# Designed miniproteins, single chains, continued (3), part 52

Each design is a single chain, and the fold is of that chain. pLDDT is the mean over its residues in the fold that is shown.

## One batch from the design tools (miniprotein)

Design m9897
Fold by ESMFold2-Fast:
Structure m9897 (fold): chain A 69 residues (1-69)
Amino acid sequence: SVELSEEELKELEELEKRLEEAIKKILEKKKSTKLTAEEILKELEELGEKDIAKRLRELHRQFQEELAA
């Protein structure tokens, strides 16, 4: 099991809130409920949420690698 410190949990909670807010802004900007992962990542970078976009790209790569293994 992966254990996280209280500080790491707080950082994740902050990132989740920022991601939720960013997605809402992207959906309003695009006026669409259907977006590709690539489009979401680009819009996150435009909103200045580069940290979130980078983490999501890394997680997506890990998921693809695990599914391919």
Scores: mean pLDDT 70

Design m9898
Fold by ESMFold2-Fast:
Structure m9898 (fold): chain A 74 residues (1-74)
Amino acid sequence: SVTVDSLVALAKRLVEAGIDPERVAYAVLQAAKEHGFSEEELRYLAQKLVEAGFDPEIVEKALEDVLAGKNPLG
């Protein structure tokens, strides 16, 4: 049972550990999708990531890629 709050907390920890914010935003949104998050829930998680200090452009791109089934990380 993964929650929005737990994923936001994880994302913050990963950026603090020096992981690229673009990779973190994608990985967290992709993990949420794989755990059964709806499009509405993924959009809400994206909003919470922005509120937590993530760049809106990075988060929007990551959300679009996850919804499209793309992996921009290679």
Scores: mean pLDDT 85

Design m9899
Fold by ESMFold2-Fast:
Structure m9899 (fold): chain A 80 residues (1-80)
Amino acid sequence: MPTKEQLEVEIDLSLNTMALSVAKLAMSRGKKVPQEELDKLIKRAEETKKRAKELGDEKSAKEAEEIIKELEEIKKKQEE
């Protein structure tokens, strides 16, 4: 059975994944995601990655890293 900390990482990872999907959908519709919101999402994903690493959950840490990379790419594309 997962610990409370492991469940919190999984929940945060799921929320970060959903937020990334929403950001991608907004961009596909020609809408910009505010830079401050992208920065908040990146920070949250980095915090999730750190917690996953502390728990030895390399899979969740790698998933968080991919979310961070995709959010940073969205941010770069919006700078124009």
Scores: mean pLDDT 81

Design m9900
Fold by ESMFold2-Fast:
Structure m9900 (fold): chain A 62 residues (1-62)
Amino acid sequence: RIDELRQRLEETLEQLREVLERIHALEREGAPREEIDRLHAQATELAERGAELQRELQEAES
């Protein structure tokens, strides 16, 4: 249902925002590249999930 897709999208985008903010914080602190790379991988997974949910939402609204 549209409302459930919207909620999942909001949650996914919030998680993505948190991960991206953490990446910037770690870059400023000079954290190891391996830790930053791990968060980039996590951000990519969240972005892909968000894009899929957004496509499903657009299809459901069409």
Scores: mean pLDDT 82

Design m9901
Fold by ESMFold2-Fast:
Structure m9901 (fold): chain A 78 residues (1-78)
Amino acid sequence: MKYEIVLRGASREAAEMAAKVAESFGAKVEIKEGEEYVLVLEGASLIAAKNAAMVAASYGATAEVYKDGKLIARFEPI
């Protein structure tokens, strides 16, 4: 399945660590750098997407998980 994770206020480190977590669950990950970092996850499970988003949030980002253009989960920094 395809997921997109929008990382708001994320450092490069947060984006890279989140991508590594998604890849550890078997996803293919593309990191897009613009105004915000966006992770595009191909072949991902929902568990992979949620764990990647949670890791980004632990690094201070607001992580928004999208499936088919729809927001399905949001994780805020602690």
Scores: mean pLDDT 84

Design m9902
Fold by ESMFold2-Fast:
Structure m9902 (fold): chain A 57 residues (1-57)
Amino acid sequence: MEFKNLTEKEKKLFETLLEAIDGYREMLADPSATPEEKAGYQRQIEELEKGIEELKK
């Protein structure tokens, strides 16, 4: 398992990043959100996914 060796702090960060991604994905799924808001949410998801990639190092 790739994340077995994560420290307590790294695990907490990983959980926080996943939670934030889930929140932004819910916002993206909202049909009432403007195209500009959706673009912002998509960029936030991309940045959070980069954070997860850094935890893989």
Scores: mean pLDDT 76

Design m9903
Fold by ESMFold2-Fast:
Structure m9903 (fold): chain A 79 residues (1-79)
Amino acid sequence: MEEELQEKLEKAQELVRKALEAEAAGKYDEAIALLEEAKELLLSIAEEMAKREGLDAEELRAAIEAYFDAAIARLRAAK
């Protein structure tokens, strides 16, 4: 379970890195798609962690959504 969550987190980090590389290359649509995938994965991780710990992940989910939505909106405005 911990190992599975770690693998998901590593994948999310890789998606964010690829999104930054795509943005630097002017590939805004690709960067947006990668950020959307990373957002969904991180939200899934937050829900799994909250479920395992018996905690409410609402604040963490809200923070993830706010961060990624702002980043995606910025990229959409740039294209």
Scores: mean pLDDT 80

Design m9904
Fold by ESMFold2-Fast:
Structure m9904 (fold): chain A 52 residues (1-52)
Amino acid sequence: MEKLIEEFNKKEKELREEMVKAPPEQGRSLFDKLNEVRKEYLKKINEELKKK
């Protein structure tokens, strides 16, 4: 569980920095990627909770 949260935080930080540096036309795509990462980790956390 802790590793999943740490990996999520790291990816979120990297995507947030990319969004700040990216031109406006790429901001939407990066925001979409951030949302997909959030969905993926939420799914993984739910699977861990179901397993428990």
Scores: mean pLDDT 76

Design m9905
Fold by ESMFold2-Fast:
Structure m9905 (fold): chain A 71 residues (1-71)
Amino acid sequence: DAERRTALAQEALDSAQKARQAVENGDYKTAAEYYEKLAEKLEEMARLDPSFQPSADEYRKKAEELRKKAE
C-alpha cells in the first residue's frame, strides 16, 4: 500500500499548494475547493493513520471559512 500512501500524500501537498496560491490571489472560492480536497485526502490518510484526523478537521473548517469569504 506504499504507492497509495505516496499518491495520497502527493495529492494532499498539491492541493495545499494550490489552495495557498488561490488565497494569495484573493480567489477564496477556488481556495475553499482545494482546502476541501486537501481535507478529503487527509481523511483517507486518517483511515490508515488516525494521527491525520485533526489536520483533516482543521482544513475542513478552513474551507468552510473561505467559502463564507467568497460570498
Scores: mean pLDDT 83

Design m9906
Fold by ESMFold2-Fast:
Order: C-alpha cells, then sequence, then structure tokens
Structure m9906 (fold): chain A 119 residues (1-119)
C-alpha cells in the first residue's frame, strides 16, 4: 500500500541520515519518522495529519516544516495540483533545517524529493 511504501522509505531514509551524521542524524531521523507518520495519517484523514504536523511545528519549526513538506509531497504524487505548494514547502523545510544542521537539511530535502519522485 502507499502507506507501507511511505513508512518503509521514511525508515530507510532515517537510517541513512543516522549513519551519515551520527548523533545529529539520529535527532533528525526521529523528526523524519514523525513526519512520515503525519503523511500516512493524511491519507486517511487530512485534518488529523495536518494537526500532527502543527504539533510538530510547535515543538520545532524545522520538524513541522519537514512534516508539511512530506504531506504535500505525498499529496502532489496523488494530485498534481499540489506540486507547486509541495515545492514551496520543501524549500521552506530546507531553509529552516539549513539554519540548524546543513547536513541534515540536505539529506532531509533530498529524501523528501526522492519520495515525491517514487510516488
Amino acid sequence: SLAERIREYTREAAERLEKALGEEGRRWAEALLEAGEAAVLTLEDRERGEELAERLRERSPAAGALARALILTVLAGLDPRYAAEADRALAEAFRLLSAESPGAAISAAAMAQATRLAL
């Protein structure tokens, strides 16, 4: 299912992020896994998925932006009307993550883009 593909891909991306960046990678891997769950939740109930992304944003602007970018990337794969909004969300996530961890930002942005291409 699409949900299983999102979870599998997000877990693989999280593992690669941890291996690439060590302790910093582990922190952002956890954020990526939560973002993946928000995207999966959006497939069943968009409002609940967006609520989860908003709660992530309250804890960390970068984590919330990553969750929103992943949600919109998944939606863009299903409906091309979301493509432009997904691109803007990915750019915002990259900008916020780049301020905290350039390596994590590059890895997370690349993974989100790859997920869009796979869906």
Scores: mean pLDDT 77

Design m9907
Fold by ESMFold2-Fast:
Structure m9907 (fold): chain A 56 residues (1-56)
Amino acid sequence: MTITREEFEEPKREVVEKLKELGLPVPSDELLAWALTSNNLDVEKAVELLKKLLTS
């Protein structure tokens, strides 16, 4: 899967905004990248993964 830096930044921003809406802390860029790449840039799945990690 070929991803431009710009295409990656938009999903990353969407994840951050959703986490902020949930009142969760913003994770590191490394953790955001890991969650997004682990879920094929699926923002909703990345948010669920990070929510579970940050609340458990």
Scores: mean pLDDT 75

Design m9908
Fold by ESMFold2-Fast:
Structure m9908 (fold): chain A 79 residues (1-79)
Amino acid sequence: MEEKALELTKEAEEAVKKGDVEKAKELAEKALQLLQSMKNPDPKVLARAYRAVALVAKAMGDDSGAEANRLAAERALKE
């Protein structure tokens, strides 16, 4: 499960770099959903997934969504 979530997160990051924001959004959201369905997700993988969602939000002009997900990533690493 974590391996698949990390794979999806990496694919989302690459999709943003290529300008495919819609694909990046789908991949990042799937990664986050998988991690949130887990009993004990790896905090580093969870934080990376939140950062990917924040990156997508920023690319879409959603500054508030980008900030919220960036803060969620910081919380995941501190818990």
Scores: mean pLDDT 83

Design m9909
Fold by ESMFold2-Fast:
Structure m9909 (fold): chain A 64 residues (1-64)
Amino acid sequence: LSPELEEEIEKAMVLIEAAVLRIMLKNMGKEEEGEEVFKRVLELVEAGKLEEARELLRRALEKA
């Protein structure tokens, strides 16, 4: 698997997880928090900071 393709797959997985968390938080009445987390994850992914994006998602999931 090429490094470029591997990175794109990892980005997609992080964004899918962020989208799921966003929906979960909305169903819990925390729509604003979910939108903010999703936006920050998207910004980190665009900046190539995948490890920071994963850590942000992990903490948000643990707090939810």
Scores: mean pLDDT 80

Design m9910
Fold by ESMFold2-Fast:
Structure m9910 (fold): chain A 75 residues (1-75)
Amino acid sequence: EAEELVEALKNEDTEFTQKLYEKLTATEEGREKVREVLAEAEAEAATADLSDEATQEALALKIAERYLEVIKEVE
C-alpha cells in the first residue's frame, strides 16, 4: 500500500527499500522505470515548497504511488 511505502521511506526502512529495489532492478525495464520515477520526483521537488511538512508528505505519497504502479507494470 502507498501509505506503507511512505512510512518506510520516512523511517529509512532499509529492509523494505532493499526488497523493493531488488524487485524493480531485476530487469532492464525496471531499472529504466526507477530512473523515470527519480526524474519525476526531482521535477516535482524543484517546484514544491519542501519546507512545508504537508507538501513533503503529499510529494512522498505521490512518489510512493508511482513506485507501486511500476511494480505492477513489471510483474
Scores: mean pLDDT 66

Design m9911
Fold by ESMFold2-Fast:
Structure m9911 (fold): chain A 61 residues (1-61)
Amino acid sequence: MEEEEKKALDEFFEELIKNGYISEEEAKKLREKIEKYTMTEEEKEKLRELIAKYFEEKPKL
């Protein structure tokens, strides 16, 4: 994974933890699975939902 993508992912998970969408433990597990490409389809769907929720509540516009 590119260093820039890793930084963006780190910031994303920090914000999710801060806002209570995900626990610190859960975020750590998801990050490890992303980096190792071992995520299940269910975990990928959950991540997509979290991303959508995050951008819905923090639009750049």
Scores: mean pLDDT 70

Design m9912
Fold by ESMFold2-Fast:
Structure m9912 (fold): chain A 56 residues (1-56)
Amino acid sequence: MVTEEEVRDFIRRGSLESLDKLLENPELAKEKIRNLKGVSEEDKEEALKLLDLALS
Protein backbone atom coordinates (compact mmCIF):
# COMPACT_ATOMS: atom_id res chain seq x y z
CA MET A 1 0.00 0.00 0.00
CA VAL A 2 1.11 3.56 -0.68
CA THR A 3 2.17 5.65 2.33
CA GLU A 4 3.03 9.36 2.50
CA GLU A 5 6.66 8.45 3.32
CA GLU A 6 6.91 6.23 0.23
CA VAL A 7 5.49 9.02 -1.95
CA ARG A 8 7.97 11.53 -0.49
CA ASP A 9 10.86 9.13 -1.06
CA PHE A 10 9.78 8.55 -4.67
CA ILE A 11 9.61 12.30 -5.37
CA ARG A 12 12.98 12.99 -3.70
CA ARG A 13 14.84 10.10 -5.38
CA GLY A 14 12.78 9.39 -8.52
CA SER A 15 13.05 5.71 -7.63
CA LEU A 16 11.59 3.13 -10.02
CA GLU A 17 11.22 0.75 -7.04
CA SER A 18 8.99 3.29 -5.28
CA LEU A 19 7.08 3.86 -8.54
CA ASP A 20 6.05 0.18 -8.56
CA LYS A 21 4.50 0.60 -5.10
CA LEU A 22 2.64 3.74 -6.23
CA LEU A 23 1.22 1.80 -9.20
CA GLU A 24 -0.57 -0.53 -6.74
CA ASN A 25 -2.88 2.42 -5.95
CA PRO A 26 -2.23 5.16 -8.52
CA GLU A 27 -5.31 7.25 -7.66
CA LEU A 28 -4.28 7.52 -4.01
CA ALA A 29 -0.65 8.08 -5.03
CA LYS A 30 -1.60 11.05 -7.25
CA GLU A 31 -3.72 12.56 -4.47
CA LYS A 32 -0.86 12.22 -1.96
CA ILE A 33 1.64 13.74 -4.41
CA ARG A 34 -0.56 16.80 -5.03
CA ASN A 35 -1.15 17.32 -1.28
CA LEU A 36 2.48 16.96 -0.13
CA LYS A 37 3.99 19.89 1.77
CA GLY A 38 7.64 20.89 1.49
CA VAL A 39 7.94 19.54 -2.07
CA SER A 40 8.40 21.83 -5.08
CA GLU A 41 5.77 22.00 -7.81
CA GLU A 42 8.45 20.93 -10.31
CA ASP A 43 9.19 17.74 -8.38
CA LYS A 44 5.46 17.00 -8.07
CA GLU A 45 4.94 17.50 -11.82
CA GLU A 46 7.85 15.18 -12.66
CA ALA A 47 6.48 12.51 -10.32
CA LEU A 48 2.98 12.82 -11.81
CA LYS A 49 4.34 12.65 -15.37
CA LEU A 50 6.33 9.51 -14.60
CA LEU A 51 3.32 7.89 -12.89
CA ASP A 52 1.03 8.79 -15.82
CA LEU A 53 3.57 7.40 -18.32
CA ALA A 54 3.73 4.13 -16.36
CA LEU A 55 -0.09 3.94 -16.34
CA SER A 56 -0.48 4.60 -20.08
Scores: mean pLDDT 75

Design m9913
Fold by ESMFold2-Fast:
Parts: structure tokens; sequence; C-alpha cells
Structure m9913 (fold): chain A 72 residues (1-72)
């Protein structure tokens, strides 16, 4: 659990660094950040890393579909 939370924190820091460097669009960074936050919430609630990953993927797909609908 602690190791998974540490890896998520490192991923969030990397994501912020990429956004600051202009390598990620703010919209892309926001989608990825929400997925990481979803995974973190689930791990803190006692979910396994596998369950957290699945939920993060579902959240990412949901956000992506919403973005696609706005452009359609």
Amino acid sequence: MEEALRELAEAKERLRALEAAGELAPEEAALLLRALEKAEELIKAGASPEEADEAALKEFEKELRALMQERA
C-alpha cells in the first residue's frame, strides 16, 4: 500500500513537471491527474493496486468520452 501511494505521488510530480515544460497540454494533464487521484482514493480506502488501476482506467475513459462528445 505505502509503496503504491509513493509511486502515485511520484507520477503526479512527473505529470506536473511535464505540464510545466509544455510537453503535455493542460487538458491532457488534467485527465491523467484525475485518473491518478481516483487510484489514490481507492488505495487509501483499502482497494488493491489492481482494483485501483481498473478504476483509474474507467475514469480516464469516462473523461475521454466526455471530451470527444464536446468536440462532436
Scores: mean pLDDT 74

Design m9914
Fold by ESMFold2-Fast:
Structure m9914 (fold): chain A 62 residues (1-62)
Amino acid sequence: SLLEKARELVEKAVEAIKNGDFGKAVEYLSEAGRLAREAGLTDAEIVQLFKEAMDLLAEKTR
């Protein structure tokens, strides 16, 4: 499903952030957001889906 694919991309984004590959992380999150919107998720639900990646990115960009 689109939502399963979006979740897989968020997981890949988290791994990219852990590895310091912020370029790949942005690409994965952009595609995940597109698929999540296409699947009918609200902005609030997309923020929740991205929470782990966003929290980790904030930590590593201090």
Scores: mean pLDDT 84

Design m9915
Fold by ESMFold2-Fast:
Structure m9915 (fold): chain A 118 residues (1-118)
Amino acid sequence: MLVEGATPEAQEAMERTAREMEAVHAALDDPAERQRRIQDLAGETTARLAARGVARATVLALSADGRLIGLFAAGSAEEAVARYLELRERYPDAHVLIFAGDAETAAEIQALLAEAEA
């Protein structure tokens, strides 16, 4: 499992969120509920970090069975998209998701992903 944040505060938040995601996977038997709760944790953590100006997005990589492969805080839309593309190349069978802390960052991420797919 890979966990990275751009600052010590982001790193601690990513490590804590990764531990909470692993606890959810261990505690819940329903795969759909596990996936939803893990994604909710990523979104909630991203929103909190963005509100504090610590990160603008997070990138989450899950295995096909919903186990955490990686969780990364990103300081920009460009950094988030670069990490997403790296993880998709490294783990082709993984589900890679980006969570934006605000609507502006979400729009920037969507534009960059559309450009990368062209």
Scores: mean pLDDT 81

Design m9916
Fold by ESMFold2-Fast:
Structure m9916 (fold): chain A 101 residues (1-101)
Amino acid sequence: MAVRVTVYADPASPAELAAAEALIRALEDAGHEVVEVTYTSDTAGAGLTRTPVLEVTDEDGAVARVEPSEEVLEAAREAAKTGDLEAAVEAAYETIRRQAG
């Protein structure tokens, strides 16, 4: 299923950017075709109180918000130091499986 992703993240946070990348890769691993990714820090317009958050829009215009778990954020902090996203992607896949049904 083709999806568009809007990433709400602090561009100065390597850990938040790593968490967002892990969630995008997990969406692709779950069988979604990510056709567009937009990064923004404008959280006020979206009513968001924390980052990172992914807003995933499907072909029918249905919108789902995906937030990283603490496990994803912890793995992303390590990935930001090492450059290895594998553990963060595994944690993100489990998060998507729980949040998307």
Scores: mean pLDDT 78

Design m9917
Fold by ESMFold2-Fast:
Structure m9917 (fold): chain A 72 residues (1-72)
Amino acid sequence: MPAVAHVLAPGLSGEQAAAIAAEAAAATPGVLDARVLPTHRPGTHVIVVTAETEEAARAARDRARELAERLL
């Protein structure tokens, strides 16, 4: 069953968030989709990862979080 994980990307541009989403998805087997959405907080985007399993979603989330922290 598909699982969904969310990563907040405060202070990153939509382009930076999209690059992180793409890299995390490419690095994680079992990811089905990675999207960037605006949030209610100004200057914050959310990366939404959909994966085949909870394990894959968690791995992609953790990778995206690591990449976001390195840019901040």
Scores: mean pLDDT 80

Design m9918
Fold by ESMFold2-Fast:
Structure m9918 (fold): chain A 64 residues (1-64)
Amino acid sequence: MSLGAAVRKLSRLSGYSRAAVRRALRIGAEASGASQQTVADAILRQAESGKQTAKEILDTLLSL
């Protein structure tokens, strides 16, 4: 999916604003060396697997 579509989906799943989601993805990309798209796709896969909620993952990234 496009980065914009992933941001909208993560915003709906977490309750965070799109701006907060984009900030979390930038932090995650910088910390991991991956693209924001790769980070967004990884968060969506983890949320879909039931290991963590999207909100929990984004909370962790925003805490870095």
Scores: mean pLDDT 84

Design m9919
Fold by ESMFold2-Fast:
Structure m9919 (fold): chain A 115 residues (1-115)
Amino acid sequence: ATPEQRRAAEILRAAIEATLALPNPSLEAFRAALAAAKAAAGVTASDREVFAGALAYVRAARAAEIANAPSATQYVALKLRLIGLELDLDALLRGVRDPALLRAILRTLLAELGR
């Protein structure tokens, strides 16, 4: 992963953690947290660009884990998790209205970014 991709993942993680710390997480709060995290990092990239960089970082980090998966079941599961990550990021760009769904997406993304 490039330094820019790692930075994008760090920005996204910070925004997710800030949003999940709120009593009532919302898409507006997430967008505000993402803008604040970008400003703190000195980054002028769009949300789409940050998400693309974070996705590339996770894909690069998971490449060795996927290649060294101890079973076919684990290989498929790891590959599906990367597809799920892409879909979750796309959902955030399109907008998520349901707070429970937003929280589920953000928690899933945070778990993937944790590695």
Scores: mean pLDDT 86

Design m9920
Fold by ESMFold2-Fast:
Structure m9920 (fold): chain A 68 residues (1-68)
Amino acid sequence: SSEARQEALERAMLRLVTERGLVLDSEQGRKAAEAVGRGDYATAREHLLAAGLSEEEADAVVAEAKAA
């Protein structure tokens, strides 16, 4: 469901903030969550990168959302 994908993305982002000391742009994070809710993973990836994630981190977060 869209909620399951958004929740998976939010959990993955929270893990990165907590474990890697990442500072995220909250607006870009919200846009990424909305994009995964729609199944638009390319747009979600762009917003995650804009939020401050590396390419590897963004790809990992997108993979977790796809698995939900």
Scores: mean pLDDT 81

Design m9921
Fold by ESMFold2-Fast:
Structure m9921 (fold): chain A 116 residues (1-116)
Amino acid sequence: DDEAEVAELLADLPPIVRDVAQSAVAQGLAEELYREAKRNGRLREYLEALAGAVLGRALKMAELAGRDAAVAALRAALAGLGPIGQAAAERAYRVVAPPDEALTAAEEVAREVFLE
């Protein structure tokens, strides 16, 4: 079960990071890269990049919407990520995309950071 594997691999990270990664995997987001990262023993790095990108974009949207409590929670979650997750979050935070394209933009950032 991919969701269970994601939860186990990210058990040391904040719940919001695990929830985001599990949700993305359950929805089949970037499934080709997920399978490749799993085959290469890089699944944790990929999941951190994916979660970081989604959370980084969410942080930007929360700031623009004036959601101070959400901003504080997202910043705390991002501080718990490793270097690849933080790099993905910073890049996704700076992406200019409409709200309805934010998830697609985050997936592309995760791909770029993971493949570097």
Scores: mean pLDDT 76

Design m9922
Fold by ESMFold2-Fast:
Structure m9922 (fold): chain A 85 residues (1-85)
Amino acid sequence: MVKKLYLLLKVGEDLDITAAQLEAELRAVPGVKRAEVRTSKGGPDTTIKAGDIVLVVLEGTEEGLEKAKELIKKLLPNAKVLSEM
């Protein structure tokens, strides 16, 4: 079954990853069919900074979305989930 997931995250620390890199990593997760990452400021090649708001839009299998959420926790370890839909 294909599901959609919308995550709104507040970044807790400066990261060495860009929105474009995060999107590419999420697209590589087995079971993920669509992944989009948008940040409140900067371009896709700008590194994500503490206090940035990041919107992650995912579509895929339930297992794929769970793996994607774990990858997000690994890549953004101090991010706070503001909303999950």
Scores: mean pLDDT 82

Design m9923
Fold by ESMFold2-Fast:
Structure m9923 (fold): chain A 61 residues (1-61)
Amino acid sequence: SLAALRARLGLSPQELAQLVSAVLRNPNPSEEEIRELAERIGKSPAAVREAIRAIREILAA
């Protein structure tokens, strides 16, 4: 669930909302887009990549 993902990755509700919005606009963001998003929310690019992949999977279910 999105709530479980939020807790596991230490995301605020606002940070999770930004990631969900990004996935809805583009489910396959570039590495550049991932880095920009990571800098904006204060997380690593690796963490954002994992979050986007997990969100994409949850939204596809």
Scores: mean pLDDT 80

Design m9924
Fold by ESMFold2-Fast:
Structure m9924 (fold): chain A 65 residues (1-65)
Amino acid sequence: SIELEAAGGMIEIYAAVLGVKARVETEGDTIRVTLQGSEKDIREAEKRARELAKKLGLKLEIKKE
């Protein structure tokens, strides 16, 4: 959906601004995100992604590497 695609793009932007590498995949109503970077930056990227998903009513799965 357009909302899923937009949310995925926003999460990629959040990660990029923080210097975190992100891989985003969408399936149904779920966004799957893999984050790679420093622990501090990953925590901030995760926080922003979770806040966005909650506001949009989307399911979010996060993997940290």
Scores: mean pLDDT 83

Design m9925
Fold by ESMFold2-Fast:
Structure m9925 (fold): chain A 55 residues (1-55)
Amino acid sequence: SLEELRKTLDYLVAQGEGDLALRTLDAAISYYREKGDEEFAAEVERLRQEVRARL
């Protein structure tokens, strides 16, 4: 879920693993686009912008 993804990303950022957090988001965006879930891909892209702004 998006909430579980957020928790994982918050943990990675807190551990200084911001690059890994962004790679995880990029992989998730690619995965959902391949499945045709454009709405969820767009939600993950917004989350990526939030994470990038916090780094």
Scores: mean pLDDT 83

Design m9926
Fold by ESMFold2-Fast:
Structure m9926 (fold): chain A 63 residues (1-63)
Amino acid sequence: GEKLLEEGMKLLEQQKYKEAVKLFEEAKKKGYKFSKVDYKGLADAYEALGKYEEAKKYKELAE
């Protein structure tokens, strides 16, 4: 739950965007509630990976 989101954020800080996205998507699949900060992190990771459509969707959820 929270540990997957915390590890995802830590991977973002390390610029490991692909690994961060994998952990965030796993947390989402398990039904864990995302904060606006978590959605912002996921949006930033997708943008860094060039996945602009996914980045846009999560950026809107972060507002």
Scores: mean pLDDT 81

Design m9927
Fold by ESMFold2-Fast:
Structure m9927 (fold): chain A 62 residues (1-62)
Amino acid sequence: HMEELARLAREYEEAAVAVQRGDPSAIPRFFELLERLRPHHTPPLTDEDVEAIRAGIAEAVA
């Protein structure tokens, strides 16, 4: 894939790790990157998939 897409994927992984470590300041960046990468998933992520991820993160950082 394009270098730009690879860079976004790397930044997404970094944000995901920060969220998993319980850093709530990383949550907005994580969702920004998820939305940018969303159409590149196979199959593409639905709104239901995104809401499930959001709910999981809210539970994990509570």
Scores: mean pLDDT 72

Design m9928
Fold by ESMFold2-Fast:
Structure m9928 (fold): chain A 90 residues (1-90)
Amino acid sequence: VERDKELLKEADRLAQEAGEAAQAGDLEKAIELLREAKKLVEKVSPEGVEALVKEEGLDAEGLSGKEVRDRVIEQLEEEIKKLEEEKKKS
């Protein structure tokens, strides 16, 4: 649980740094940081996600810990795709 919370916190930090890199015009760095964040989320256990959701009082919309984790991974993949498309247009 503690390890899973640390992984999720680190993934969030990397996602924030990716946003800063994108704002600075460094799309390649932003994409790499988001890919690293995704890898960390993939290492989190479903039980760790469920524990964090309960602790933070987040509404999981009836989703299991695995489903919540999969949704976060999908959101990160969509963000990476958007940045990759932006890079191709540059």
Scores: mean pLDDT 76

Design m9929
Fold by ESMFold2-Fast:
Structure m9929 (fold): chain A 64 residues (1-64)
Amino acid sequence: EVEQLEADYRAALADYEANREAHLERIRKVSPGVSDEQAEAILDTARKLLEVGLEFERWLAERK
């Protein structure tokens, strides 16, 4: 069970990297005044939120 969640976590991160440029372009379209550095910071924050969410799900599965 933990192994499955870990595999899902790795798959999600790989998918995130595969779609990184699409996410950056989406940010620029929504906020055209954003600098490249700000767009990267927004994307990094979204990635960290994904990681926290997956860790929380792993914690819940471990307790059941």
Scores: mean pLDDT 70

Design m9930
Fold by ESMFold2-Fast:
Structure m9930 (fold): chain A 97 residues (1-97)
Amino acid sequence: MKEAAELFKKAAEYFRKASELATGPARHDLEVAASAFENAAKAVEKGDLRQASVYLTAGYLAIAAARISDTPLSPEAEELVKKAIEYANKASELLDK
């Protein structure tokens, strides 16, 4: 559980960095994703896997919204988003789904 929470925190850090490079609605959506993964990490630390699942769903929806925004993400922001998704996926694997 600790390792999964730390990976969700890393995902949140990368989404926050990506939001700093984004503009308009995409910036907001990436900030929402960062907050969702931070909250998922806290829920995992408390052993509340149901609450963690709710935050993960919200985070992934925010990522999808950012990527379909009217203003495309810069290549630099997109690479940060990809790294964040990799950390989130590794964390989810450690939760045994």
Scores: mean pLDDT 83

Design m9931
Fold by ESMFold2-Fast:
Order: structure tokens, then sequence, then C-alpha cells
Structure m9931 (fold): chain A 100 residues (1-100)
């Protein structure tokens, strides 16, 4: 994939998550972007998406839960495993149960 495109997507995912976390706003506008980034062909973008999802899950577990459940249905086992890791790392009981 294009390195520049991957760098831009990685930066956008990380920035969107950081803005949601710092402004205390709804993560709803950011969560679809993060979940779509989990399907990106570039591994760096997928890693940024998992890290961002984990941070959002710690701050907004109730809002993140349905997106985690949807991502756990992904056909790619690597994506599912990374999402499970992010959910468990959140420390939220409902997210940990969904990831188990």
Amino acid sequence: MEELEAEIEEAMVRLAAAVALTTGGSPEGVLPLVVEALKHPDERVREAAVESLGRLAKAFPEDVLPYVEEALKHEDEEVREKVREAAIASGDEKLIEAAK
C-alpha cells in the first residue's frame, strides 16, 4: 500500500481518538473511523486502530461496547485477536466479558 496514505490514516486515527479523549465529547463520531481502520491493508494503520480503540474503551466503555462486539465478528482472526487484547486492556468488566 502507499506509505504516505498509511501514514495519513494512522495519524488521523490517533488524532481523532486523542480529540475525543481530551474534549470529553462523544466518541460516536470517531468509533466508526477506528473500526474501519481495523480493516486497513497496512499493519501500522491496524495497530493504530487497536491502540485507539483500547484508549476509547477505557474512557467510554458503554459507547465502545457495540463497536467491539461488531469488530469481534470480523473474518480476519488477527483483527479479532487484537480487538480482544484492546477490550481486555480497557479493564471494563463488560468489554472483558465480550472479548472472552
Scores: mean pLDDT 75

Design m9932
Fold by ESMFold2-Fast:
Structure m9932 (fold): chain A 61 residues (1-61)
Amino acid sequence: MKEKREKLLKASIDYVAAQIRLVGEEIALELGESTPADVERARQLVKEAEKEYEKAKKDFE
């Protein structure tokens, strides 16, 4: 029980953090502080974090 809860919590935090980073990279791109490649990498990380979150959520239920 405790391990599943900690895994879900970590996956939730990682997913939210990835989404915040993506928004930050998109804003930075508009300001000329980032590149399209950085935005693409951030989107890949969001997709990976989402899959881990969905897996942890199903394992917790």
Scores: mean pLDDT 82

Design m9933
Fold by ESMFold2-Fast:
Structure m9933 (fold): chain A 65 residues (1-65)
Amino acid sequence: MEEEINKEAEELSKKLSKYPIDFVNEIKAEAVEKIRKKYPNEKVDPLEFQKEMIKYIKEKIKEKE
């Protein structure tokens, strides 16, 4: 599971390298903020956090394309 999620994150990261760094940082920060607001009083499991991040970033890239 973790290996699969990390692999997807790496592939997404390579795709993001084609975009301006400001854009990449913005969507990553937005994803982090949304997830943290969703769990204000609890620690989010790292793997679940990673899955949420990947899904959000992937959707944002599709919107830009």
Scores: mean pLDDT 72

